# Designs tried in a protein design run: designed miniproteins, single chains, continued (5). Part 52

Each design is a single chain, and the fold is of that chain. pLDDT is the mean over its residues in the fold that is shown.

## One batch from the design tools (miniprotein)

Design m17788
Fold by ESMFold2-Fast:
Structure m17788 (fold): chain A 71 residues (1-71)
Amino acid sequence: LAEELFKEAEGAAEAAKIAKEAGDDRMAQHYLELARRSAEEAARIYEEQGNLEKAKEIRERVEKLLKEVEE
């Protein structure tokens, strides 16, 4: 579950990059929101399980991907 959400966040961030490169700002923003939401859900699940290290890793990785796409 949490691992699947993390993969979804990474995929959405990549889709946002592709959409932005194609000039589709609306779709890029949609994928950025999806990536952020999925990453936060995955991190929260790991925190609930007591795995704070994994939660931090997920947030940091997705944050870097999102910063590369956002203005």
Scores: mean pLDDT 79

Design m17789
Fold by ESMFold2-Fast:
Structure m17789 (fold): chain A 63 residues (1-63)
Amino acid sequence: VTQQDVLDRLRASLEASGYEIVDEDLAPGEYLPSAGDAADGVAINDTTIRALFSLPDDPERYA
């Protein structure tokens, strides 16, 4: 499983649920820090976790 595949699925799922995702903060490739303990080579950063739990990256945009 690639990191891009995981992000694509997360974006599609969250968009279907009505959440807004800012992929610019994800900074793919070398810019994307790994968060947590990945088992099958899946890397998830802090920004992805925020989107997953519906935590806005920019609170002003939600206000």
Scores: mean pLDDT 46

Design m17790
Fold by ESMFold2-Fast:
Structure m17790 (fold): chain A 64 residues (1-64)
Amino acid sequence: SAEELIEKGRKAIEALEYALKNKDRVVLLNAIREAERILPELEKVDPELGKKLREAIERAKQAL
């Protein structure tokens, strides 16, 4: 559902922020992978949250 996808999107952003704070490359790579899996459908359902997730993924990739 859209609501479940939005919840997953918020949790993906939290996971990326947590991984960035803890500087764990393995955790960060896993968080990026899960976020990228969610992103296309999230952008269709909630474009604003999708943009925030895309920006979080980009920051995470720059930290690698």
Scores: mean pLDDT 86

Design m17791
Fold by ESMFold2-Fast:
Structure m17791 (fold): chain A 61 residues (1-61)
Amino acid sequence: SPLDEVLARFERIYATLSPEDRARVEERLAAWLAANPGLSGLEFAEAALAIAEEVLAEQRA
């Protein structure tokens, strides 16, 4: 399913991050959830993936 694909991609990225970068993902995701109540699981998973990709990109800059 689209949800399973997005979650698999998130888990793969998250596993490669440092503990500090994982904390950044969790912090940004918590802020995003506070701003976006009542979401579907897919919307949440897509947001989590986007945040993880953003944190990974910042590490490479």
Scores: mean pLDDT 82

Design m17792
Fold by ESMFold2-Fast:
Structure m17792 (fold): chain A 70 residues (1-70)
Amino acid sequence: MDDIQRALDDFRRQFDRIRPRMSDQQRQQWDDSIRQMEERARNASPEQQPQVMDQIRSSIGGMRSQYSQS
């Protein structure tokens, strides 16, 4: 639980850093994605927690890749 919450906090911090550079549409899409991850984490059983963690890490990586200097 604590690890998942920390990962979600990191996701939100990265989003907050990047959001002023996003369009309204992109900001809404990422905010919705984070909210869905928060709901999933809240409802996850102990057996589902590794899958939720993987999804959060994947989403953070995707956001980093999208807004990289490439």
Scores: mean pLDDT 78

Design m17793
Fold by ESMFold2-Fast:
Structure m17793 (fold): chain A 76 residues (1-76)
Amino acid sequence: SSSDELAREYAEETREALEEALEKGYTPEEIAKRSGLPLSSIRWYEKMVRKGEPLIDKDGNAAGPGMLKAIKKALE
């Protein structure tokens, strides 16, 4: 469905934003502080990124547009 396609796209964009932050030398702690997201969430995302896995949970829910926006704002 179009909902599944959008979910995968948000997960991929969030993954790319996190990879860029980590490559620029941001720590998970700094990303969490700047984005306002819990450190545990950022560390789980880092683990998934390093494994090359999408940010999609066991129920098929991707990291939503709110997470993407928070991370992008942290990187400005």
Scores: mean pLDDT 73

Design m17794
Fold by ESMFold2-Fast:
Structure m17794 (fold): chain A 83 residues (1-83)
Amino acid sequence: DQLRKEAEEEIKRVEERIEELEKREEELSEEEKKLLEMAKRLVEEAKELLKKGTKENILEAQMLVGVAELALAVIETIRKKKK
């Protein structure tokens, strides 16, 4: 229960970050857009794993969300370094 709630909260935070980046999609490079699409796919996979409801699936969902967070962090880093 708690583990599932934690995963759901992590997914919500990542989805909010994705939404903010999508609002600025026209400002993103092709490489940044590919990273954003990867993060979106990972979040959808994590949601499907949570629906399966086993502890292993919930842990796998958390791992996928973590990878999505890293992809978003890469986008933010690239954007900060643009001159």
Scores: mean pLDDT 82

Design m17795
Fold by ESMFold2-Fast:
Structure m17795 (fold): chain A 76 residues (1-76)
Amino acid sequence: MEPEELQREIDEAMARIAGAVIRASSPDLRENYDVDVVFRPADAPPPELPPGHRLVGEVRLNSGRVAHIVATPRAA
């Protein structure tokens, strides 16, 4: 595995763990939302979230990217 690819995978795994911990810690998020991680460049504008979506966390990655932890309402 390429060293930079391995570091990227580690950063992404850590961001996903953070999302899982946030979801597990909130009954509202656990019951009514799916928690996902969205990776963006550090200089990108904040994501425009659809109605009902929530930005519940942010992780700065060693790759220079930012991971936004987003709660998406479960489909009816």
Scores: mean pLDDT 74

Design m17796
Fold by ESMFold2-Fast:
Structure m17796 (fold): chain A 55 residues (1-55)
Amino acid sequence: SMEDELKRRMIERLTEYQEENNIDTSKLTLEEAKEHQKIMNEWAKEIEEELKKEA
């Protein structure tokens, strides 16, 4: 389903981003954590639009 594909792609992208940038989410400040959530929300929207184009 679109939701399952979105979830898989989000996890993949998050894992790659964390590995590439050595992000330790347990050590983020509250402000940094909010910024990361904002970035992840934008990625989710981008992936959702890509999936709609592939449908």
Scores: mean pLDDT 75

Design m17797
Fold by ESMFold2-Fast:
Structure m17797 (fold): chain A 57 residues (1-57)
Amino acid sequence: SLKEEILARELEKEEAEEESLAEALEESLGFPFELARKFARMIVEESIKGLEEMYAK
């Protein structure tokens, strides 16, 4: 359905943002890519939580 297509695209966006952030962390802070990926994931999840809180209020 249309909702599933939108959800799939949002997931692709999240993955692209996460990868971009991981590369930035690796380049700027000298983190190994595997660790940078973990931190990027945590940061993205925390950002999503923040957005959910803002939109819920």
Scores: mean pLDDT 71

Design m17798
Fold by ESMFold2-Fast:
Structure m17798 (fold): chain A 85 residues (1-85)
Amino acid sequence: MEEYVDEAFKAVQNGDIDKAIEYARKAIEEARKLYEEGKLPQAFRLLTRVRSILEYLYRKHPDDPRIRELLAEVDKFLEEVEKKL
């Protein structure tokens, strides 16, 4: 289940920042469902992929607050998942 992350990556390649952010948000939501189901390795893997996409977007668009907010959210969520691994 990497559909949203793959779509976010495609949006980045096409220069569609709004779509990339939308799919990144959906991928984070999917990771939260995996976490609630106890699928910690799957949640961790998905979140690390989302983080990589957001880090790339931050380098290109450092002035976009949505990217900074999502990076902070992903970092906090990764820390929570790591504690339970």
Scores: mean pLDDT 83

Design m17799
Fold by ESMFold2-Fast:
Structure m17799 (fold): chain A 71 residues (1-71)
Amino acid sequence: SHMEEEKRRERKFAIFFTSAAIRIIGLQIDGASRAELEKERDEFIEEARRAGFTEEQIAELDEFLTKIIES
């Protein structure tokens, strides 16, 4: 059904988002430089684009990862 397809897409994005956040946080804890964290963020954004996530989802991911890096 349409609702089941939407839930599947939302779940796929939630998993990707969570994995990206954990990776950036882990690198930050391990002492990665801001430049290295920004490069990893940019690579996740390109991967999200290739995966076919919406512009709104990609913007949300970019904003969240940037906030982690700036913290």
Scores: mean pLDDT 87

Design m17800
Fold by ESMFold2-Fast:
Structure m17800 (fold): chain A 88 residues (1-88)
Amino acid sequence: SDLEIKKRMLEAIENTPKGVISVAEAEAIETVDPELGKKVLDVLREKGKTSLPVKEAAEAVGVSPKTLSRARKRAKEALKKEVEEAEK
């Protein structure tokens, strides 16, 4: 189920330490900002990592850490809202 996939993504995001960005967070960003999310996923894949520091990921993608952090926050809020609305 699409809802179960989104719940697993949200759980993985909540278990990600502060100051790093995970594959789950990058996939969530891709739903709100497809170009940015894909670039972050590509960087993670090229480095063979499941997570990177936000600063390192932002530098590799060519955006500011603030831009990446805002996209991440927006993606988490959107994903959480979708899960909560689907459980009604």
Scores: mean pLDDT 79

Design m17801
Fold by ESMFold2-Fast:
Structure m17801 (fold): chain A 75 residues (1-75)
Amino acid sequence: MEEREKALSEVEKALAELIGHRRVQEGAPESTDEEEPEEFERLLEEIRNASEEEIERARELAKEREERLAKLAAE
């Protein structure tokens, strides 16, 4: 049970970082504000309602995407 909540927290953190990181990469000068709360909240709710397998997959995708974004930002 707690494992699922932990996975959700990790996905939430990964998403928050990805959103901020993607904003900078996309040419935004700097992440001054969070993305629209409505969209972010809805996205988080979808993830929370997802099955454990979907959450784990999302976490893996988020990690891989963040790694790719980090490499692109570094270059």
Scores: mean pLDDT 59

Design m17802
Fold by ESMFold2-Fast:
Structure m17802 (fold): chain A 94 residues (1-94)
Amino acid sequence: MPPRMVLSPKEKAEEMLRGLALAAERSGLREAADYFRKALEALREGNFEEAIQYLEKGVELLREWVRESDDPHREEKLRLLDRVLELLKELIKK
């Protein structure tokens, strides 16, 4: 692939949504993965409101999963999810 140092906000959002869907699917969180895929499709079609709604649904399912875990880094992971959600909302809005 040709080297590319900067992605557009839309391209960055699409890559992040693909990563979230893959991570959710690998964790057995199919419903969350489906929401991230729907957010990606809505973003690609210019349906920004729907993209944000699906993204928020997917992230809420990830938050629930993290809260139910015995992970000592649970609070850090929840803060990371909040930062990812905020970044994605900004990238989707441009």
Scores: mean pLDDT 80

Design m17803
Fold by ESMFold2-Fast:
Structure m17803 (fold): chain A 73 residues (1-73)
Amino acid sequence: TEEAIKEAYEIGYALGLASTEPTGAEFERKLRELLGMTLDEVQRRLAEIVRVAPGEGKQAVLKGATEGLKEAS
C-alpha cells in the first residue's frame, strides 16, 4: 500500500541518518529518537512492509537510506 511504502522510506531515511553514529548504542539511540522504535521493532516493521509490498517496499527503504546518509554528511 502507499502507506507501507511511505513508512518504508521513512524507516530507510532514519537508518541512513543513524548510520553515521560512531557506536551501536548511539545508532539505536538515534533510531529511537527519529522513529520512536527500537531496532527490533524496526526489523519487525520492515518484515511486515516487505510482506505487503515486497518490491516497492525494498526500493523505498533503499531510497530513504541513500537520502538519509547524504543528509547526515
Scores: mean pLDDT 82

Design m17804
Fold by ESMFold2-Fast:
Structure m17804 (fold): chain A 83 residues (1-83)
Amino acid sequence: MEALIEELTEKLRALLDEAVAELGSAEKLIEALREALEEARAEGASESTLRQGELNLRAAEAYAAGDEEALRAVAAERVEAML
């Protein structure tokens, strides 16, 4: 369990690093994810799709804040959802 959470946390961090490099800032990434989540809600997306969007947004916010515990918590919730 812990090893899978650590592996997912590292993968999330790597993906967020790439996204921030492409967009130029963590704030731009957070705005893009927030906009995508609002569009999904407006389109009547499933609870599963909305939960994924919320987890992505929370991961980006934790990354921007340098909050390792919050980032790890998102990874743990993703592991739980895969079970």
Scores: mean pLDDT 81

Design m17805
Fold by ESMFold2-Fast:
Structure m17805 (fold): chain A 80 residues (1-80)
Amino acid sequence: MEYELVLELTLADGSRVTLRLRGTPEEIARALEAALRELGLSEEDARRLAQGLKTMLESGMPPAAAAQLVAREATELLNR
């Protein structure tokens, strides 16, 4: 099953980044991990959030809710 997700992240300087992710849970997780690493998250934090999103989608969590939870956590990690 394919998903389409939009994550809005706020960086420490107050700038906003919109991530648009599309594909299977596996493809979305890989794209998210790469994007979070480019934004300055550690490899461990990026992987954990990406795997968390994949698990939430595979467990039947609504995609919008999963995206919102991950975006909040990523924003907090990017801010401090």
Scores: mean pLDDT 84

Design m17806
Fold by ESMFold2-Fast:
Formats: C-alpha cells, sequence, structure tokens
Structure m17806 (fold): chain A 117 residues (1-117)
C-alpha cells in the first residue's frame, strides 16, 4: 500500500522526487528473491525516490532489484529508485542488468499476498 511505501522511504532516509502511476512488466533472473512471483509479473511504481546516502539504506528496508528500465522516459541516478508493489509485495527497482522492466499499458490488478508458512 501507499502508506507502507511512504513509511519505508522515510525509514531509509529517502525523499519522494515524483509521484507515479506507472505499470511495468518485469522479467527477473531466477536467482532473484522475487523469482517466486513467476517468470514475469506486473509492478506498479508509486514513487520515484532519492536516497542521498545510497540505495543500501533502502535495501535494508525493502528489496532493491537492479533491472534495465525500458520505455521509462528518465534514466535513474545512482541514488534513485522506483518504489512500488507487485502481488502485495513492496520493493524497488534500480537501474541495472539483473532483469528487464518494460513500461506497459496492461492494467495492474492487486492480488492478496502469498500465504507465509
Amino acid sequence: SRERLLAAIERAGGRVLRELDRVFKVKINPNSVLSYLGKEFLFKAHFLVEVPQGLVRLASVLPVIPVKLEGFPYKLGPNQALVGEANGELFALHEGEDGIAEVTDEPYVERPPLPRF
């Protein structure tokens, strides 16, 4: 949820540069902690965030996954990330090569989080 993302950003010492309403189709390498979401999933970006002391602070609060951003009109700086959600899980996308995230017009459908046991 938006409130949980804002709390995570604050805990990381980050600031919101821009509010977003953008959906990405994400394909992550199998070794990613998000591989349990399947071969591909939809990610709804809520915020473009800057963490002045580095994304390692954001990574202590939520997963930060390095992906190639395609169709997004801005290149992220080294301390910048897109924060959002997929299938009830909160995480951030950072510029990198561990997967691909493509802007899509596919509607984002919020699903309940997977049961933890």
Scores: mean pLDDT 77

Design m17807
Fold by ESMFold2-Fast:
Structure m17807 (fold): chain A 100 residues (1-100)
Amino acid sequence: HMKSLKEILKDIEKFLNELIEKYRDKYPEVAARLEEIKGIVQKAINSTDKEEQLKLLEEAKRLVDEMIEEAKKRNYPSEVIGELEILKEMLDKAIEHLKL
């Protein structure tokens, strides 16, 4: 339960890679947006500045929120929405870790 920020961010990167591969063929637009979010998370992993990390993770979370709203409007399967909500929860945990 007390993972370091780097461990949390690496878990997020791993989950993003899994989602990108899962959705690349069937939902390429979802995969493309997840690639964008992955780039932001990778910048956060490589940053040594907590303020920059927080800004990057808040931006990643905003993009995930937009994807969840779009997926709901487009009637995507509940599995897709559920996996995006898990991603959002992981980002929330990283953000809370930075605020401690």
Scores: mean pLDDT 87

Design m17808
Fold by ESMFold2-Fast:
Structure m17808 (fold): chain A 76 residues (1-76)
Amino acid sequence: SMAAQQQQLLARFKALMSRPFLTQDDLAELKKLLAQIKALESQHDLSQDLLNAALSISSALSDMPTFKEYLKKLSE
């Protein structure tokens, strides 16, 4: 179902964002996740949580120095 698919994508996002370090493989997974969310958005209405996740991923990928600084602050 669409609800189950959205929940799976959101769970994957939360798992990635809970990691203390993001590897190159994790960054590749975030890019894939963003592409999957955007594909669903083009055809269906998405939950606000999933739209917020897409914005967070887009921000992280477009400004990696700022994202690294954000992660550093979370580790304090």
Scores: mean pLDDT 73

Design m17809
Fold by ESMFold2-Fast:
Structure m17809 (fold): chain A 93 residues (1-93)
Amino acid sequence: SVDDAIKEAGEAAEEMVKAGFPEKVIETAKTGSKSEAASAITAAALLGSLAYEAGKYEAALKLYEAVAKALELMGEEPPEVVLKHIKEVREKL
């Protein structure tokens, strides 16, 4: 079911957060190519959304904050949707 898929994806996102994936996204924005940074940011944003839908709010927050920080390090302003997601996650904690 879709609910089972979301739960499994959220659990995978939480495991990736525990493995230091948010920190790796930030490091890639500092040291990687623009393409590598864009791919890492896109993956973190997707995983953050899946973590949120699965109720893994601490993991979702860390992933969204990594997206915002990585974009800032690249000289880009975080999109309003990312800032809104950070606010919504904080309201759940």
Scores: mean pLDDT 86

Design m17810
Fold by ESMFold2-Fast:
Structure m17810 (fold): chain A 72 residues (1-72)
Amino acid sequence: MSTIEGAEKAGAAAVIAGAARGKEAEALQLSQDAGRLMKEGKYIEGAEKALEAARYAGSEVGERLARQGLEA
């Protein structure tokens, strides 16, 4: 899996988990920051922001997907 694909998937998981916990706005903002960094070619920084979004949402699955994306 590409780092970009992993970050996108982790961001989506973070938003879903954030919505369930009432923290969707913060999770969405971190996911958007990750997407912006990826568009700028800063793939590692973008993947790090996607991992932050997953952690903030408290999604174990999202955090795992973000870590896998960083390794890819």
Scores: mean pLDDT 63

Design m17811
Fold by ESMFold2-Fast:
Structure m17811 (fold): chain A 87 residues (1-87)
Amino acid sequence: KLSLQEAIERLHEILRQAEAGKLSPEEAAARVMEIVREVFEAYPDDEEVRRQIEMAAAHIFAAILDEAALAALTAEIRRVSAEARAR
């Protein structure tokens, strides 16, 4: 089961790989969303954990994506969070 701390560490590793040119922005974004989903599935009733992972993912997206792609993925995070709550 993925802890919040492990998820944050994986997000920072994805950012480092993207900044080094080892991942495309699209590949990095896909991996970030995968971690976000994994955390939401692990902690569906923990609003603070979901808020923290959403903020961390948004920070990574702001660093690697243009403004339009950032807006789209921020909306996707909110959708996935709402979907996890509905279960």
Scores: mean pLDDT 77

Design m17812
Fold by ESMFold2-Fast:
Structure m17812 (fold): chain A 78 residues (1-78)
Amino acid sequence: DSDRIADLLHTRLDIPRSSAQTIARAFVQGVQNGQSPGVSMGTVIPDVVDDDQSGRIGRLMVEARREKKSFLEVLENA
């Protein structure tokens, strides 16, 4: 659920808790609506995280595509 994803973003990628919650909600809602993680999170990331934090999330999304894994699977192993 969004709380678990927010905790992983905070603990694994050092994203502030409030920003992680906003991103996690966008991710969960986007996935429920059939959107890719990049599309669902991409609308909120620029407003809630800095360039370094955005870069960490972006690198994880690239890793997920390269390894043919879900974003959540890669986030769990970050």
Scores: mean pLDDT 81

Design m17813
Fold by ESMFold2-Fast:
Structure m17813 (fold): chain A 89 residues (1-89)
Amino acid sequence: MTVEDRMEEILEEMRRAGFSEEMLELARELLEAEYELRSDPSATAQIAELNKLRAEANDRYEANQSREVLEEILRELTRAAKAAVEALK
Protein backbone atom coordinates (compact mmCIF):
# COMPACT_ATOMS: atom_id res chain seq x y z
CA MET A 1 0.00 0.00 0.00
CA THR A 2 1.04 3.62 -0.41
CA VAL A 3 1.87 5.74 2.64
CA GLU A 4 -1.44 7.54 2.13
CA ASP A 5 -3.33 4.20 2.09
CA ARG A 6 -1.63 3.16 5.34
CA MET A 7 -2.50 6.47 7.01
CA GLU A 8 -6.15 6.19 5.95
CA GLU A 9 -6.23 2.61 7.31
CA ILE A 10 -4.95 3.80 10.71
CA LEU A 11 -7.45 6.69 10.74
CA GLU A 12 -10.33 4.29 9.93
CA GLU A 13 -9.34 2.08 12.89
CA MET A 14 -9.29 5.14 15.17
CA ARG A 15 -12.72 6.20 13.87
CA ARG A 16 -14.08 2.72 14.65
CA ALA A 17 -12.57 3.03 18.15
CA GLY A 18 -14.71 6.14 18.70
CA PHE A 19 -12.20 8.96 18.29
CA SER A 20 -13.65 12.36 17.38
CA GLU A 21 -13.04 14.07 14.04
CA GLU A 22 -10.78 16.56 15.87
CA MET A 23 -8.65 13.68 17.19
CA LEU A 24 -8.56 12.05 13.74
CA GLU A 25 -7.28 15.34 12.26
CA LEU A 26 -4.54 15.51 14.91
CA ALA A 27 -3.63 11.88 14.19
CA ARG A 28 -3.38 12.67 10.46
CA GLU A 29 -1.07 15.62 11.22
CA LEU A 30 1.04 13.41 13.49
CA LEU A 31 1.35 10.66 10.86
CA GLU A 32 2.27 13.22 8.17
CA ALA A 33 4.93 14.82 10.41
CA GLU A 34 6.36 11.40 11.34
CA TYR A 35 6.56 10.49 7.63
CA GLU A 36 8.47 13.73 6.92
CA LEU A 37 10.92 12.99 9.75
CA ARG A 38 11.47 9.35 8.72
CA SER A 39 12.04 10.43 5.11
CA ASP A 40 14.95 12.71 6.14
CA PRO A 41 18.20 10.83 6.88
CA SER A 42 19.46 13.83 8.92
CA ALA A 43 16.47 13.68 11.31
CA THR A 44 18.02 11.11 13.72
CA ALA A 45 18.01 13.49 16.72
CA GLN A 46 14.42 14.61 16.03
CA ILE A 47 13.24 10.98 15.70
CA ALA A 48 15.04 10.08 18.96
CA GLU A 49 13.30 12.94 20.81
CA LEU A 50 9.90 11.93 19.41
CA ASN A 51 10.53 8.31 20.48
CA LYS A 52 11.37 9.57 23.99
CA LEU A 53 8.09 11.53 24.10
CA ARG A 54 6.19 8.44 22.95
CA ALA A 55 7.75 6.38 25.77
CA GLU A 56 6.75 9.07 28.31
CA ALA A 57 3.25 9.14 26.78
CA ASN A 58 2.94 5.35 27.13
CA ASP A 59 3.84 5.64 30.82
CA ARG A 60 1.17 8.35 31.30
CA TYR A 61 -1.46 6.26 29.51
CA GLU A 62 -0.64 3.15 31.60
CA ALA A 63 -1.11 5.25 34.76
CA ASN A 64 -4.49 6.62 33.59
CA GLN A 65 -6.09 4.79 30.66
CA SER A 66 -8.79 7.41 29.99
CA ARG A 67 -9.89 8.88 26.66
CA GLU A 68 -9.00 12.35 27.97
CA VAL A 69 -5.39 11.33 28.69
CA LEU A 70 -5.10 9.66 25.28
CA GLU A 71 -6.42 12.80 23.53
CA GLU A 72 -3.99 15.03 25.49
CA ILE A 73 -1.12 12.72 24.52
CA LEU A 74 -2.17 12.92 20.85
CA ARG A 75 -2.20 16.74 20.99
CA GLU A 76 1.25 16.84 22.61
CA LEU A 77 2.83 14.33 20.20
CA THR A 78 1.37 16.09 17.15
CA ARG A 79 2.73 19.46 18.34
CA ALA A 80 6.17 17.94 19.05
CA ALA A 81 6.36 16.14 15.70
CA LYS A 82 5.40 19.31 13.78
CA ALA A 83 8.03 21.29 15.73
CA ALA A 84 10.64 18.63 14.87
CA VAL A 85 9.80 18.97 11.14
CA GLU A 86 10.23 22.77 11.39
CA ALA A 87 13.63 22.25 13.08
CA LEU A 88 14.89 20.54 9.88
CA LYS A 89 14.54 23.78 7.84
Scores: mean pLDDT 77

Design m17814
Fold by ESMFold2-Fast:
Structure m17814 (fold): chain A 87 residues (1-87)
Amino acid sequence: SVGRRPEIPEELVEKFKAAKTGEERLEIVKEAAKYLNLPLSTNELITVTGLLLGLDGGEISLARAVAEAEKLSPVEAVEFVYEMSKR
């Protein structure tokens, strides 16, 4: 029983890093979520963005809590996680 971890394609990681706008980042995150068979809810988009950026589970949980409290749109939530990754 050898299980491989699901990995996001390197092409999507490169596209995410090259994206200039929050809308471009959101579309890349949606494609990554589809690749992982995850629903396109704001919480799952936050999780996928955090995984693309190498964030830990605590950072992702904090981002979800802030997005819920502030009623962030999907674009705003993805941008919030992206800004968190800059320290």
Scores: mean pLDDT 78

Design m17815
Fold by ESMFold2-Fast:
Structure m17815 (fold): chain A 65 residues (1-65)
Amino acid sequence: GPDERLEKEILERLAGLLEKKYKSEYPDAKVEVEIIDKNTIKVTITKGDEVEVKYYDINELIKSL
């Protein structure tokens, strides 16, 4: 329904914002952003031999807004 489309748009916009943020903060690192499910965005930052993985719960973020 309409709400389902809005939720997808929010996820895609948040993923894009996270990608821009981390690419700006770590210009020499490989930054990958993946929407795992309707509630979870994964960010992977690879800098040389170091890999940092961050998970964002979208339901918790939306409730805090």
Scores: mean pLDDT 78

Design m17816
Fold by ESMFold2-Fast:
Structure m17816 (fold): chain A 69 residues (1-69)
Amino acid sequence: SLEEAAELLKKAAELIEKEGHPKVAKGMREAAEQKDETVLRAAAHEALKFTKNPEAIELMKKVLEILDE
């Protein structure tokens, strides 16, 4: 569901902020609030370009899996 994908994106944003990418995390949280599939997918792909945290990467993979139905 979009709600589940948005919640996982918010969890990943917290990890990415702690990793040192606060602007990326802010964009992820803003995307999560929009609850739009295209925006959520774009935010997940953008986050994957910056994060090296394996937990954040797994959360982003789960977001993309949910959005692909």
Scores: mean pLDDT 84

Design m17817
Fold by ESMFold2-Fast:
Formats: sequence, structure tokens, C-alpha cells
Structure m17817 (fold): chain A 69 residues (1-69)
Amino acid sequence: SRKEILEQVRKDVARSLRIIGLEIDAELAIEKGDIDSARKYLDELKREGASEKTIKELEEKIKEAEKKL
């Protein structure tokens, strides 16, 4: 039904916003050298179903940041 479609769209939009926020938090943690927080945000992104591309790019950035410690 149209109601079910609109409810699903609302849930999908909310999830997309959560993923964007977690990506920003992960990038900020990487910039601060807070590898533990960056890894926690990455795990949350995996649970929320962020794209494989986003996960891979953040994993590479975390590895590079960890090498500089």
C-alpha cells in the first residue's frame, strides 16, 4: 500500500542520515588520531549496512593513520 511505501521511505532516509553522521564521526576521529573511536564508528557503519566502498575507504584511512602513530 501507499502508506507502507511512505513508511519504508521514511526509515530509509533516517538510516541514510545515520550513515552520513557516522562517516563524518569516523573521519574526524581519524584526523584526531583517535584510532579506537574510528574503529568503533567503522563497526557501527558495518552494522547500519554502509556501502562496501565506504567501509573499504575508511579501513584504508584507519590503517594509514595507525602507521603514523
Scores: mean pLDDT 86

Design m17818
Fold by ESMFold2-Fast:
Structure m17818 (fold): chain A 70 residues (1-70)
Amino acid sequence: MELVEKVKELIEKAAEELEKGGEENIFNAEIAYALALMAGAIAKLAGDEEAAEELFEAAEKLQRKIEEAE
């Protein structure tokens, strides 16, 4: 799934930028989190349980980093 790969790239980039700090990077990470949840839901509907699990796990890790950045 191209969508899964693209969203994973966005999550990785958002996590990297979040390490630099700043309100804009936190906002961008929140957007990446929402996209990861949406992509995970789409993957699950498509029957790709593995991709859905990976996306939801990546989203959860990103959410924890966002909470720590506050």
Scores: mean pLDDT 78

Design m17819
Fold by ESMFold2-Fast:
Structure m17819 (fold): chain A 99 residues (1-99)
Amino acid sequence: SVAVFKGTLKVGSEKATVTVFVSMKKDGEVEITIKSDGKTTKVTKKGKAGEHVVVEAEAAGGATVEVTVEGEGIAGARVVLESPESVGKVEEVDMEKTL
């Protein structure tokens, strides 16, 4: 099962558009795939069904993606896109679930 999230964050004077794919793999491992500005980043973190799992990875422009998966599994996944502190005010955007 895969959930897809899209979000746009302002990084300095530019806008970063990010797509995040969240999937559950082997024995409750959470895999996130981040696509932004032609780059693809994959991060895997082992969790168990029913556990709170947080996975962080860098996106375009130094923005950070945080994926939270609760006991409802992939259906209850939440994705937050955060701007880098070095670009001024830290902005957080809840990414829209599209799938």
Scores: mean pLDDT 65

Design m17820
Fold by ESMFold2-Fast:
Structure m17820 (fold): chain A 68 residues (1-68)
Amino acid sequence: SMEEKKAELLARLEAVARESLARGLSLDQTVARLNELADEALAEGMPEEEVDAVTARAYLALLQRLAA
């Protein structure tokens, strides 16, 4: 289902963000990796509106980690 695909994308984005920060990558490098996953989801046929919503949620989670 679309909901399952969105949940999978969100989980992957959050995992990549956590891994990149744990490895000491810059914010620019972390954002670039998240954008690569978003581009893959678009290429696989996920609607732009859904990809935008999921990536926004992932960025919010990233900002919360940085604020702590």
Scores: mean pLDDT 83

Design m17821
Fold by ESMFold2-Fast:
Structure m17821 (fold): chain A 94 residues (1-94)
Amino acid sequence: ASPVQRIIDDIIAIMGTMSADQLRAAARTIIMQLSQVDNPIAQQAIAQIQQALTQTDAAQMRAGIAQGLDLLRASDDPALAAALARALAIIQTM
């Protein structure tokens, strides 16, 4: 698996046990880090994750965030990998 795929899998694994409030904090962190990347796929992922945050059910919110992250899996952009790694590091402290 690529570095981006491994980081996404690690983020999704940590989110598996998160409450809705923790998922909102994690999603906000992901959006902030991705917003710093000049990449159109990152902007599409941000939009999908923002839509997921409209869900009231934690399982649906988690699924929507994962779908947003999955858009990034085929990317080999090192700036994108670095942004996701920063998001993962912050999420691991939650």
Scores: mean pLDDT 89

Design m17822
Fold by ESMFold2-Fast:
Structure m17822 (fold): chain A 79 residues (1-79)
Amino acid sequence: SQAEKELQEVKEQVVELTLQERFDEAAKVLEEFLKKYPELEEKLEQEILDNLKSGKDVENAMSISSVLTLVKYKREKKK
């Protein structure tokens, strides 16, 4: 689906931004994506968990997990 294609693009963009230490921009990109496709947040969390458990793509999974944690933290502070 289009949403799943955009998820892969956002994952790649988030990883690239974290490599550049642009963590606030990475969090903004991910937050805006999850506002557009809120149904994909649980899927993203599950994909991260599966990668960490299987040892596949661990470094990218850790980067995305860190940014997702920052998104959730910023979300709570706005309430």
Scores: mean pLDDT 85

Design m17823
Fold by ESMFold2-Fast:
Structure m17823 (fold): chain A 65 residues (1-65)
Amino acid sequence: HMEKEKLERNKKLSEIAERVLAGELTREQVRDILRNELKLSDEEVDKTVAFLEALREAAGVPPPP
């Protein structure tokens, strides 16, 4: 159901966020993971990327190119 899927998605997003904050993933790689593994729409990918960029900025990590 949607609720369970949302929790699993949130955990995956947390893992992606940790890797982004560690400098392991570029913006393009994040988009690819969101599209291919989480099957998000382009709009949802854009929103999620913006969220992860905000997390990176809040953590004081420089954005990747």
Scores: mean pLDDT 74

